# Designs tried in a protein design run: designed miniproteins, single chains, continued (3). Part 56

Each design is a single chain, and the fold is of that chain. pLDDT is the mean over its residues in the fold that is shown.

## One batch from the design tools (miniprotein)

Design m10053
Fold by ESMFold2-Fast:
Structure m10053 (fold): chain A 66 residues (1-66)
Amino acid sequence: SLLERAEALEAEARRAEAAGDLETALKLYQQSGILYAIAGRYDAAARAAARSRELAKQLGIDPSKE
């Protein structure tokens, strides 16, 4: 199901983040957030999106920054 796939991607994102692979973690959180949204799990989608934005800022790819 979409929800199971979203949960699996979020778990993989957490493992990538723990390993210091922030670029992979960012992509996986973005993918899980999209699938959570499609599945109607808006709180989980927002959580994944917030983590993606934080990782993007840490990687210096925030387009609203100077």
Scores: mean pLDDT 83

Design m10054
Fold by ESMFold2-Fast:
Structure m10054 (fold): chain A 91 residues (1-91)
Amino acid sequence: AEELVEEAERLAEEAERLAQEAAEAAHQGDYKKAAELTREAARLLERAAELYEEAAEAGHPEAREKAEALRKAAERAEEIAKKLEELAKKQ
């Protein structure tokens, strides 16, 4: 269970790094790159949520709450990626 939490935290950190790179790409007007990086961040957040859900089923008490937070973060990232994809198509 703790190993699942550690892996989930590692994936969440990688997603944050990709989100920062996506913000920089968007600032430079590269909406295609920003969308691709944001999509990848969303995938990592979804995997992290799944690992926390498994940890919750294995009896880790706070893992369920973290899984819900990460799922919401993944949903927001997917919405941002869709908007960035639309902007990229207009370039």
Scores: mean pLDDT 86

Design m10055
Fold by ESMFold2-Fast:
Structure m10055 (fold): chain A 93 residues (1-93)
Amino acid sequence: EVPVLSREEYNRLLDALLKVAIEVANKAKQLGDEETVKEIRDLVKESIEKIREAVKAGDWQKATEILNEAYDKLEEIAKKLGVEIPEEFKRLR
């Protein structure tokens, strides 16, 4: 039972998700793929809003599930663009 540690972990993972999304979006922009840039931005916005709602409700399990879903989608896009996702995200699977 360590609810405080889970909160800090989610904060770090949210920051990391945003940074990876920016890197993947920058790669898409370099390739001239404006559609993918918008897709990544929308994905991050939607995922962060859902995570905030789950955290506000005290549902840390749902917050983790939403975060993992966002990483899964971002990883697929990153893989197609040749961008590597940090090892820290792989442990969520």
Scores: mean pLDDT 73

Design m10056
Fold by ESMFold2-Fast:
Structure m10056 (fold): chain A 58 residues (1-58)
Amino acid sequence: DAVEKAIALIRKDPSHWPAAVRLLEETGDPELIARGREAAALLARDPSQVEEAIALLE
């Protein structure tokens, strides 16, 4: 599951948000892609917002 892999990447290291976004983009689901990009924007601004970013993907 792309969402589970994306969450695992972010949870291990928030700086890997670009790789997480790529996984979600590969699904072709516009809702998941939109939430993935929002989560990435949070982490790019503040990597301490890991739990907030994960909540956006759930």
Scores: mean pLDDT 82

Design m10057
Fold by ESMFold2-Fast:
Structure m10057 (fold): chain A 71 residues (1-71)
Amino acid sequence: ARVVALFEANRDRLFEAAYSVVRNAADAEDAVQEAYLRVLDNADRFEGDSDAEALAWIGIIVGRVAQNKAA
């Protein structure tokens, strides 16, 4: 799936985004891993037609998972 391929291609950037919220490498890795599973489970529900829209959708999922861990 395009969304899953974009996640893998941008994994380092997504880790940096999660780390900026949780400020802990283990928690950031866990947040990225949880977000990856959510993306896998919901890839068929993505309705966008561009890579920019797909990456934005992925970023929202990663950000919310990281915020939940930081709270």
Scores: mean pLDDT 79

Design m10058
Fold by ESMFold2-Fast:
Structure m10058 (fold): chain A 70 residues (1-70)
Amino acid sequence: SRAEELLERGRRAWREGDYESAARYFREAARLGEGQVRGEALAYLGRSLFRLGRDDESRRAFEEAERARG
């Protein structure tokens, strides 16, 4: 799916240390994805935002990731 494609692009950007691009891809993957894919994208989004110093946004992404798994 497109969500899975975006999740993989985000992971690639993350491995390269490009947290800005990673956050953008993970946000889009979370918007389009459901279940496990959405939860995983939100968790990676939280990690990316934390690396960028966007603490409030990071916290919200992790809270959404927890809800996606419940």
Scores: mean pLDDT 88

Design m10059
Fold by ESMFold2-Fast:
Structure m10059 (fold): chain A 91 residues (1-91)
Amino acid sequence: AERAKELLKKAEELAQKAAELAHKKDYEGAAKALEEAIKVVEELKEIPEEVAEALKHEGLTAEQVKEGLEKAIERLRKQAEEARELAKKAK
């Protein structure tokens, strides 16, 4: 449970860092932060029962957590690709 909470916090911090870097027009840095967030979410997918326990106030099952994490990875990958394209245009 504690590991899931630590990984959730790390994913949130990386997403916030990516947003701050994008706001500063550092799209290369934003893309890298999003790519690191994807790796953290992939680790969370390996421990869905611990994530469900960490998020027990949401009433989610381990299966629902895994589905939610898969959708989060898809969104993060799209955002990272968009940031990469913006970084190419900024050169």
Scores: mean pLDDT 81

Design m10060
Fold by ESMFold2-Fast:
Structure m10060 (fold): chain A 82 residues (1-82)
Amino acid sequence: AAAELKREADEHYAQALKYYQEAVSAITKGDFELADEYAKKAEEHFDEAIRLYSKVDPKRAEELKKTLEQMRKQLESLKAYA
C-alpha cells in the first residue's frame, strides 16, 4: 500500500539523516575513514528513500535528491577545511 511505502521511505530518510550527522561528527574528530563509511550508509538510505518516494510521492523524491546533493557538498566542504 502507498501508506506502507511512505512509512518505509520516512524510516530510510530518518536513518540517512542519522548517518549524515555521524559522518559530520567523525570529520570534526579527524576520522575521515569513519566519516566516509557513515557518508556511504547515509547515501544508501537516501537512495532507498528516494526510490520508495518516487512510487508514492514523486515531488518528495525530487526534494530528497536536492537534499542529498546539498549534504554531499557540505561533507566535501567540511573535509576540505578540517
Scores: mean pLDDT 87

Design m10061
Fold by ESMFold2-Fast:
Structure m10061 (fold): chain A 77 residues (1-77)
Amino acid sequence: AEEEVEKYKARLKENPKDAEAYTKLGEALYELKKYEEAEEYYEKALALDPKNEKAKKNLMEVGVAFLEEAVRKVMGG
């Protein structure tokens, strides 16, 4: 996952408008449970390719993870 983050960051340095690379970078960050960063990269992927169904699905899943963590925090406090 961390190795994949570095790989796709390097790819984006060469191709900064590569929507697939943004999507895959978001996936790697999601696997590392860095949900806020994953959300940012999925949004960048969708800005470049609004028809990217995988980025849309992954962005929805990140939103659910945020809500689940927030609800648990409120109910636990």
Scores: mean pLDDT 77

Design m10062
Fold by ESMFold2-Fast:
Structure m10062 (fold): chain A 61 residues (1-61)
Amino acid sequence: EKEKEAERLRKVADQLKASVDGLEATIAAHPEEVSPLDREGLANLRKAAEEYQKKADELEK
């Protein structure tokens, strides 16, 4: 059960990382449309990805 939960959390972390990468690419392509709130949203997504990854690692101990 912990193994399946860890896999689920890793999958969420990987999806969040992919979203961060996609948003970073979009911001690089269209820097003129980026607001401070967009930058804060990106930072929050990065933090969420790191937290999910950390939880997955903790469960696999």
Scores: mean pLDDT 79

Design m10063
Fold by ESMFold2-Fast:
Structure m10063 (fold): chain A 96 residues (1-96)
Amino acid sequence: MVSITVYAPTPNPFTDSVTISFTTTAPTEVNWYVELYDENGNSLGIVATGTAIPGQTNSVTWNGETLDGKKLAPGTYYYQVRAAGVTSNRVKLTRK
């Protein structure tokens, strides 16, 4: 079974950008995406995508904007990483 381990985002809280890092147990390259949620659990959409490298930590630096270019207001958010039909644990993220 493929699993996803998400590490603590850095920095948290963030102002301009945050680095999201994770590993997968997938034995081959898989496409991944990061889905963002507001404090009430409503999806704000996909904010980052890429291809996971087997056996390595994957990371993306995110600028605090949705894919349609809208900047997030200060507040509490959550994200999940999805890859190979698997969803990670939800991670808390604070924008200041």
Scores: mean pLDDT 79

Design m10064
Fold by ESMFold2-Fast:
Structure m10064 (fold): chain A 57 residues (1-57)
Amino acid sequence: SEEAIKLAKEAGEVARKKGNLEGAEKAMRLSVRGLASGDDEKAIEAAKEGLEVAKKS
């Protein structure tokens, strides 16, 4: 979904700006899992969780 992809990109960018590799890896993993589910709602939720992990890291 477009929203999940947008959130996944944002999570990656935030993690990159913070320079936290562990947080970046977790954020990307959550986003990829959501996208791989094939369920738009789950993909969006996973991407949002990834973004929050990136922000906190």
Scores: mean pLDDT 67

Design m10065
Fold by ESMFold2-Fast:
Parts: sequence; structure tokens; C-alpha cells
Structure m10065 (fold): chain A 66 residues (1-66)
Amino acid sequence: LKEEIEKLAEEVKKGIEKLKELGLKEFADRVEKELDRILELDDLEVALERLKGIKKKVEEEIAKAE
């Protein structure tokens, strides 16, 4: 569980960097804030599920921008 969260967090962080490179700074900043909130959650299962959600949103936004 913790290993899965770490992997997803790394992928989201890479997505945030990509969004910033694409000029989507406001969206990237919003995602970064959400990532920080998710990582503060005591419930690791809830954190994992929310990480999957923001990863999907990041991937969709990158695809739309490219």
C-alpha cells in the first residue's frame, strides 16, 4: 500500500512538471496542493484512491494540451 502510494505520487509529480512545461502553471499548482493534502491523510487506502483520481486528471489535461 505505502509502496503503491509512493509510486503514484512520483507519477503525479512527473505530471506536474510536464504541466508546468506546457504552460499550465495554475492547473499544476492546484494539483500540487491536492497531492500535498492527499499525502496528509491518515487513511492510506483513501489516499491511494484519491491519488489514482488526480493522476487520471493530470494525464487527461496533458493529453488535451499536447
Scores: mean pLDDT 79

Design m10066
Fold by ESMFold2-Fast:
Structure m10066 (fold): chain A 85 residues (1-85)
Amino acid sequence: EPMPALEPSPEQLAEAERLAREAERAREAGDAERAHELTKQAALAAGASERVAEALGLLTKAGVAYDQGREEEARRLLEEARELL
């Protein structure tokens, strides 16, 4: 099988890093939807599957919910991410 490390171009990896940094800023700002979307886009740019990208986005969104004290929502999002993995 092709090695995952050979699939993303240098340009795609640079875009993934940029998107990941924006996702972290969105998370720090408490913007769960933006953090989710940016994390998913970063994972896809790095060559992750749609399923893995969605799971990573949900994990980031769960982190924002925990930071905001929304423990029940965070737990639900974590369970949704597990179902994708």
Scores: mean pLDDT 80

Design m10067
Fold by ESMFold2-Fast:
Structure m10067 (fold): chain A 90 residues (1-90)
Amino acid sequence: GVSSLLQQNNLQGAIQGIQLAMDLLRQGDVDSALSYLSVAISILQTLQGNQDLRDDAISGIRTAMDLLRQGDVDGALRQLQQAINLLQSL
């Protein structure tokens, strides 16, 4: 139904936001990456069903944001890749 398409579009939007943040991090743009990650979390919070996997992905993104504030870009990229892998299993 239409609701299923909206959920899938929101999920893809969140994944794309995380991928854009990862590309910005590789370019050294931490501030823009943090903004995209905040938007991705907001989108993920609108998703219904499989709340445990969604909440695990959100926790991974928050951990990545904390690592970025500490200057650990490589650690953040690892956490963001894990979040994408979790979301792609939905």
Scores: mean pLDDT 83

Design m10068
Fold by ESMFold2-Fast:
Structure m10068 (fold): chain A 59 residues (1-59)
Amino acid sequence: DVAERLRAAYEALPATTRRVLDLADRGLSQAAIARELGLSPSTVRRRLRAAEARLAAAA
């Protein structure tokens, strides 16, 4: 079940990375996520890329 594997991969992400992914899924820009979480835009971009790679590997 792809949905089960994706859920497990999501839950295995670090808490900050999951928060970034949740905000991106809600439609926030990388700049808005950076402002909301007190991160740099480059940190937001790196965490999103890491999350996308891990979720892609779980599909």
Scores: mean pLDDT 80

Design m10069
Fold by ESMFold2-Fast:
Structure m10069 (fold): chain A 104 residues (1-104)
Amino acid sequence: TMSLQELIDSLAALSDDEADAMVRMMEGVANTMENPKVKELGLQIAAKYRELIAAAKAGDVDAVKQKLAEISKLYKQMAEEMENPKAKENELQLSARYQKIAEE
């Protein structure tokens, strides 16, 4: 399992262009969602990823942990709005992964 430090190092290593491209891709995916609540939660997750990357680049471990916990909660909320079992399972796995790293 990826450690908190490995995640921080990976995110901090992203260029500004790479970070922007990643978040814009997430926003694009969210904007294709037909369920308005899933779309709203997806856009909130994209915004939290911008904050997460900024915290990682600043070396602010406490802020990184807080943003991971917030992202975990949003993925869990998004899973609750999804009817497709595989999509729901994927979002719950992401929620659990980020929560585990946040608790380190």
Scores: mean pLDDT 87

Design m10070
Fold by ESMFold2-Fast:
Structure m10070 (fold): chain A 65 residues (1-65)
Amino acid sequence: DEEKEQKIIDGMVDKLLKEGLISEKQAEEIKKLKDIEEAAKLAVKLGVSEEKIQEIGIEVEKELS
């Protein structure tokens, strides 16, 4: 479901932004991808650790359950 994937991406990006791990501009670029795998890859390329992405992803998925 594309809507569910977008909600997960938005939730992850919002948490990364709140923690100061990405900028607002980087958040916009990640949200444009609309695909969780590509969004995660871009976040890693932008300097977010893979471990941090996994932690936030699990947290967002639990919130949307």
Scores: mean pLDDT 79

Design m10071
Fold by ESMFold2-Fast:
Parts: structure tokens; sequence; C-alpha cells
Structure m10071 (fold): chain A 73 residues (1-73)
């Protein structure tokens, strides 16, 4: 399911982990490791660009429409 974030262009750590564990089937520890890699400053959020880059590293590519589906319009 999409995260339906309020469209501010960010995803929280909890939403990111929930999405990857339930939708992509990643273990929680692997999802947390990926989040920490994308969020180097530890502010607890990931931007659309950081998510797209991280998923590309996993061999996935996101279109602008897919990013809208994840973050919301």
Amino acid sequence: MPLDRDGDGTITKEEFIDYLTKVAGLPKEEAEKLFNFLDKDGDGTITREELAQGLKELGAVLTPEQLDAIFGP
C-alpha cells in the first residue's frame, strides 16, 4: 500500500520501515540499515530524492508517479 504521506516530500523512519517490510518483504534490520544510509544526518526523515536513490541502489527505479503514490500528491 502507498504511504499516503501528507505530500511534504518526506517519509518518517517508521513509515519507511513499515513500507519496506510489508510491501518489499525486507527484514526490519535491513530496512533500518538502508534508512540510516539514506539519512546520514539522522533527522529521522527521507526525502523523495533520497528514497528514489536508495531504491535504485537495490535495483529498483521510481518514476515521478510512483514517488507521488508513495509520498502522496
Scores: mean pLDDT 65

Design m10072
Fold by ESMFold2-Fast:
Structure m10072 (fold): chain A 74 residues (1-74)
Amino acid sequence: AVDKDAALARLQQLLDEGNALKAQGNNDQAIQVYSYTAQQADRAAALFADDPEVVARLQALRQQALANKKEVEA
């Protein structure tokens, strides 16, 4: 079974990886990691749909990834 705490921790790690790539100037790789983070957040939100607090945290991670992606694309 997928652990919700492990899923949240993994998405935070992906967001942190994207942020590190952005800081290094690896913009194309940062965009790919942010896109993947948002996709995985959507999948996790579907798996944990019955837990509104977890869904809210996953949606926050998704929005942060997409906002950071938009900044790199600008």
Scores: mean pLDDT 86

Design m10073
Fold by ESMFold2-Fast:
Structure m10073 (fold): chain A 78 residues (1-78)
Amino acid sequence: PEPSEEVKKLLEEGGRAFEAGDLETAKEKLEEAYKKAETDYEKALALLGLAGVYRAQGKYEEAEKLVEKARELKEKAR
């Protein structure tokens, strides 16, 4: 299935907020991308972005769990 334009924009906005150091906005946009994701691959991308945010906040254990979940979703999408 084609990724939704809304999810693509949310992933891009979250990534840009993260690069700007706005971790709260990055988290909000990436959580919304995950909720609106139509495919397992899009969900995996949102989870990887969230893992980056948690890591930047020093929440390494939570970040690792999100990375593992994202890997499982990517394997399922193949």
Scores: mean pLDDT 82

Design m10074
Fold by ESMFold2-Fast:
Structure m10074 (fold): chain A 75 residues (1-75)
Amino acid sequence: DAAALAAAEARGRAAMAAITAKQLVEFARKNLEAEHYESAKTNLERAAKLLGIEVEVETKEELEKVIEELEKLIE
């Protein structure tokens, strides 16, 4: 069943994207705590893109807020 195989592959890709996004959010939190704001922003934007959402982060306050939002989305 080609449809079932394609669905299984899509689920696998989605699972890998979620794992990668979770790691990127953790890196962003670590970077924020280390005051590496540009690295935190870059990792956060990549995580959001993998989760199919769009975020824009210009300030430290927005960085913290978006990290919390993505962590809640990932669970």
Scores: mean pLDDT 79

Design m10075
Fold by ESMFold2-Fast:
Structure m10075 (fold): chain A 96 residues (1-96)
Amino acid sequence: SDIDEGVAALLVAVANLLITKGEYEEAAELYERALELAKKDSRIAAIAYLNLGKALAGLGKLEEAKEYAKKALKIAEELGDEETKKEAEELLKEIE
């Protein structure tokens, strides 16, 4: 629904702020909640997977970070989102 997608976008925005404060665990929880509300293969889902991967990498959870970066990459490629695709590829290069 449009309301769920809007709430997902808001959760991503708040989680992004938490990342800038170094609060990676709290950010990861909000990205996971955003993913429950976002449409499965949407742009918001791709961004949430990418940033969840970045948060998990910040926590040293590299295997989980890699899995989410791959999910973000797949969705970004399907959507033609070159920016999210590039960031997902860069994250994978850092953790592989």
Scores: mean pLDDT 89

Design m10076
Fold by ESMFold2-Fast:
Structure m10076 (fold): chain A 94 residues (1-94)
Amino acid sequence: DELREEAERLVEEGRRYEEEGNLEKAADLYLKAGELYLQAGDYERAAEAFEEAIRLKPSALGYGLLSEAYEKLGDYEKAEEYRRKALKLYKEEG
């Protein structure tokens, strides 16, 4: 699956940027990888990629996407938890 292979390449690229200390670029690459995993139906790998992105750079977008991944996995408790975190971060900036 080309989407899965592309997502795996982005995770590897993100890891390299993280090792170089470019955490913002690494987080952006992990978010993009997670989106491709969601599109491919690899919800567990999507959640892992979004968790890595949030670890480096917490964001309302990151928590929202992680919530979506957990909804797709049927983990509604985690989905609700991360949706709540997304809303809180969105309000903190406003």
Scores: mean pLDDT 89

Design m10077
Fold by ESMFold2-Fast:
Structure m10077 (fold): chain A 96 residues (1-96)
Amino acid sequence: MSEVLVGLGDMYVGLGNLMASQGKYEEAAELYKKAAELYKEAGDYKSAGDAYVLAGDAYAKAGKEEEAKKYYAEAAEMYKKAGDEEKAAEAAKLAE
């Protein structure tokens, strides 16, 4: 895996957490989405799934229910690629 891509993903998660702590949930969701894309490119499917869950949670808090479901579905797909069937099932429930 590329350590640079993972490190950039971690930075975007940190920035997303900062935006979420300020109630800026739509901005947080965009940052978590960028983190997930970087982790996915690095082949870190577990971290990509975790970041997509954070994006879904942030979109839900922003009142963007359809966007939230979309990113929960992406998280379920990433967890399946990571071999984490339990987290995949949990994320799939949130996408319903």
Scores: mean pLDDT 88

Design m10078
Fold by ESMFold2-Fast:
Structure m10078 (fold): chain A 57 residues (1-57)
Amino acid sequence: SMNIEEARRLLEQGLEALRRGDVETAARYLMKALNLAREDDEALEELVREISRETGS
């Protein structure tokens, strides 16, 4: 799905900003990724898995 690939790119940009300590920029990208994924269950599940891998522990 194009939504999965686009959401994944936005997620990567958000996580990169988060690693730099730029919380405001990270929040913007993560919100864009979530909004894009909301119309596609598969894209939403993939987004949740990526967030869990990078920020969960």
Scores: mean pLDDT 74

Design m10079
Fold by ESMFold2-Fast:
Structure m10079 (fold): chain A 81 residues (1-81)
Amino acid sequence: SLYAERLERMAKKYEEKGDKANSYVFKAEAALVRGDYETALEYAKKALEIDPKNRDALLVLAEVYRKMGKEEEAEKYLKQA
């Protein structure tokens, strides 16, 4: 996926700038685009460990849970965003 490759390049740029939380967000989005929901959840949770109020990480978690058919979990994270 060209879009997933672009997201991975963004992750590297943010990591080089010292923005580790947003680097993990881009890694989570890349995994989500590939349909790797477990990896997407892992990276989004790592972003929240660094920045618990990271809205983009919360939105990625909500979308991943929705794609997995876990609507209650998706709603929980969406309300925190």
Scores: mean pLDDT 88

Design m10080
Fold by ESMFold2-Fast:
Structure m10080 (fold): chain A 60 residues (1-60)
Amino acid sequence: MEKVEKKLKVLEEANKQLREIWEKARDAAKNGDTKELEEYLARGNEVMKQTGEEMEKIEE
């Protein structure tokens, strides 16, 4: 059913975004920028939360 394909695309996009965010978080850590590190980690958490919400909306 089309919902499965929509969920797969949502997960693929989230995975790509999380990889970019985590790479930037590692760069911030290398530079000793704790504030930017925390902001990127928070953004990664937000992507995971929004991904779950989008998947629930697809089921509705």
Scores: mean pLDDT 80

Design m10081
Fold by ESMFold2-Fast:
Order: structure tokens, then C-alpha cells, then sequence
Structure m10081 (fold): chain A 78 residues (1-78)
């Protein structure tokens, strides 16, 4: 696949994780933090820094002790 095709796939994967994360959050499922973390990682690979930041912030809202999400968010804000 071309770079543009890969970026498109990562964006779709990010959107999928975000959607599942929102559903998990509505149910009070703590796995929502992991789903948002994965969404952020996919958005980073897609080059969508703004959505990646939003996803990492959502993960930290659910799991404030998530060191991986905190480090990834700090990297993007630097």
C-alpha cells in the first residue's frame, strides 16, 4: 500500500477504537482507557496529532495513572 493508503487505514482504525471506547465508557467499562489509548496511537500513525491528543486525554480521564498515555500525551504537547 502507498503511504496515503496506510494513513487512511490508520485513521479508520483510530475511529473504530474511538467508537468502541465511547461505548465502553458509557457502560462504565474500565477497558475504555485502553481503547482510547489505541485510538490515539492509530491517529498518531495517521498524522492526526489533534485527534491523538484528544484520545490520550480521554484515556487519562478514565485511568489517570496510565503512564503510557501520559508519556505519549507529553511527547505530542512538547
Amino acid sequence: PTLFEEMGFYKLAGDSYDRIGRLAEERGDPRAAELYLNAGKMYEKAGDVEKAIESYQRALEIDPDNEEARKLLEKLKA
Scores: mean pLDDT 83

Design m10082
Fold by ESMFold2-Fast:
Structure m10082 (fold): chain A 67 residues (1-67)
Amino acid sequence: SEEEKRKKIRELVSKYTGAAIGAIGGETGAELLERRGGPEEEIERERELAREFRELAKEYKEKIEEL
């Protein structure tokens, strides 16, 4: 139904937004650590998290576009 479709879209948009924010946060964190001479291990960890969140955001966006 139209109502079920709208609910699914809202849930997926929320998940997409969270993942997108996570990706930006990880990228920003890595950049700040790099600029301030933080540990390479922590920079890599933040970049890894950003990549994971980017993949999640892509997955949710694709699911929204298929509805």
Scores: mean pLDDT 85

Design m10083
Fold by ESMFold2-Fast:
Structure m10083 (fold): chain A 106 residues (1-106)
Amino acid sequence: SKKEEIAEKAAKLAIEELEKSVEVSEEDKEKFTEALKEVFSESDVVSFDKLIEAMQKKGLSREEAELFLNALLAVMAKVDPEKAAEMIRSGEIKVKDVEEVVKKAE
């Protein structure tokens, strides 16, 4: 689906951002990507808590899930700092805002 494609591209950008500071296993990359695909397919608006829970269900620890979420937010902040600030304030990610960032990053 289009939302799954957005999630895959967003996950790739977040992983590239995270890999600037830490090594990430292929297994953990897949867990994050699959969790993001699932939550984006279910809703146009995803809370931070829902994304963390989805990652934990795939076998990531809370600490690992928070690293991936923070990497995604860092990507958002580099492309659109105002939208990233709104996400941090609300604790919610809008799939449409992620789509716009992915298009600008390509």
Scores: mean pLDDT 88

Design m10084
Fold by ESMFold2-Fast:
Structure m10084 (fold): chain A 57 residues (1-57)
Amino acid sequence: SRMSAGAIRGAAEALGVSAETVRRRLEAGETMRQLAERYGVDPEVLNRAGVRGLLEA
């Protein structure tokens, strides 16, 4: 499934990185769970931030 721009922005905000960084890692095959582990963020928090980004679009 493709991530929308809103979801990527929400995830980037929660991870403390750029949207470009999130997009690049997802394109390289990383999952949202792996991104959460890499940046030391709770996967639940990251998932909720992605959903919020979608709703704010």
Scores: mean pLDDT 77

Design m10085
Fold by ESMFold2-Fast:
Structure m10085 (fold): chain A 77 residues (1-77)
Amino acid sequence: MTEEELERAKKIVDEINKFIEEMKKKGYSYDEIAAYLDKLAAESKDPLVRLEYEIQSAFVLIEKAIDKLVAEREKKK
C-alpha cells in the first residue's frame, strides 16, 4: 500500500467506527447495524472500503455473540 492509501484507510475506519457508535446510541440492534454494513460493503466498488465494512460487520456480530452467551449464562444461574 502507498502511504496515501494507508491514510485513506485509517480515515475510512474512523468514519465507520463513529457511524457504528452513533447507531448504537440511537438504539439500533447488532443485526441491523451488521446488515447495513454488509449492504454498504456490497455497494462499494472500492475494495479497501468494502473490506473495512466487511471487517466491521464481522466485529458487530462477534459483539452480538458475546452478549448472547452472557445472557444465556445469566438466565441459567
Scores: mean pLDDT 77

Design m10086
Fold by ESMFold2-Fast:
Structure m10086 (fold): chain A 94 residues (1-94)
Amino acid sequence: MEREREALEEALRHLERGLREGERYLAAGDPEKAAEAYLEGIRRAAEELEKVAPMDSPRADLDAVTAVVGSRAEAARLLAEGYRAAVEARLAEL
């Protein structure tokens, strides 16, 4: 439980950082770097969770979501927000 809580909290920090950096890049007019920031948050969160509390990474859905919303940055943001919600939900069950 303690190790799982620590991993979920660290994953949440990575996702929150990725979301903040992504929004900063979008405000600067750089959607490509915004997408990279959101995806880096997802990647780091997945790496932390894989150690003790593995969860499916939404990264595999990026191309499918991009096809629906028409923007890689918007798709990556939505996936990062959804992953954050899933991590928060799992943390609440501990």
Scores: mean pLDDT 84

Design m10087
Fold by ESMFold2-Fast:
Structure m10087 (fold): chain A 79 residues (1-79)
Amino acid sequence: MLEVEIKIAMARMGVSVLELWNKKHPNKEIQELIEKAKELVEKAEEALREGNLEEAEELVEKAIEIIKEAYKLDKELEK
């Protein structure tokens, strides 16, 4: 349980960092990925509240993967 909570907190931090970067360099594709990651984090928190640790883990891992994709896209869209 605690490990899933830590991953959710890390995913939330990743989203916050991406939102700050996107504020400086607005990009529609990055914004869409941020929104998708936020939805997955919210679903992971809901699954955790329901005691569904396996679903919460899967959802937060998906959110982390999307956050990684947004970081890759940001690096590719340097100009």
Scores: mean pLDDT 80

Design m10088
Fold by ESMFold2-Fast:
Structure m10088 (fold): chain A 70 residues (1-70)
Amino acid sequence: SEIEKKIEELKKRRDELIAKLDANTQSYLAQTTDPRQAQLWQDVSDALRTMLDYMYEKEIEKLKKEEEEK
């Protein structure tokens, strides 16, 4: 269905954003000699990942409900 395609596109976009976040974090951690800065970067990255998961999951749930109500 069209809604299933939209859900797959949202999942792909979320995965791509998380992959970019993870890649940037790994790159920074590999170059950083300051353990405190490394920990702060990791904490911020973890928070951003949680926000991305929450926001995209909410949109996916809205689409699933739309499919059930139609």
Scores: mean pLDDT 84

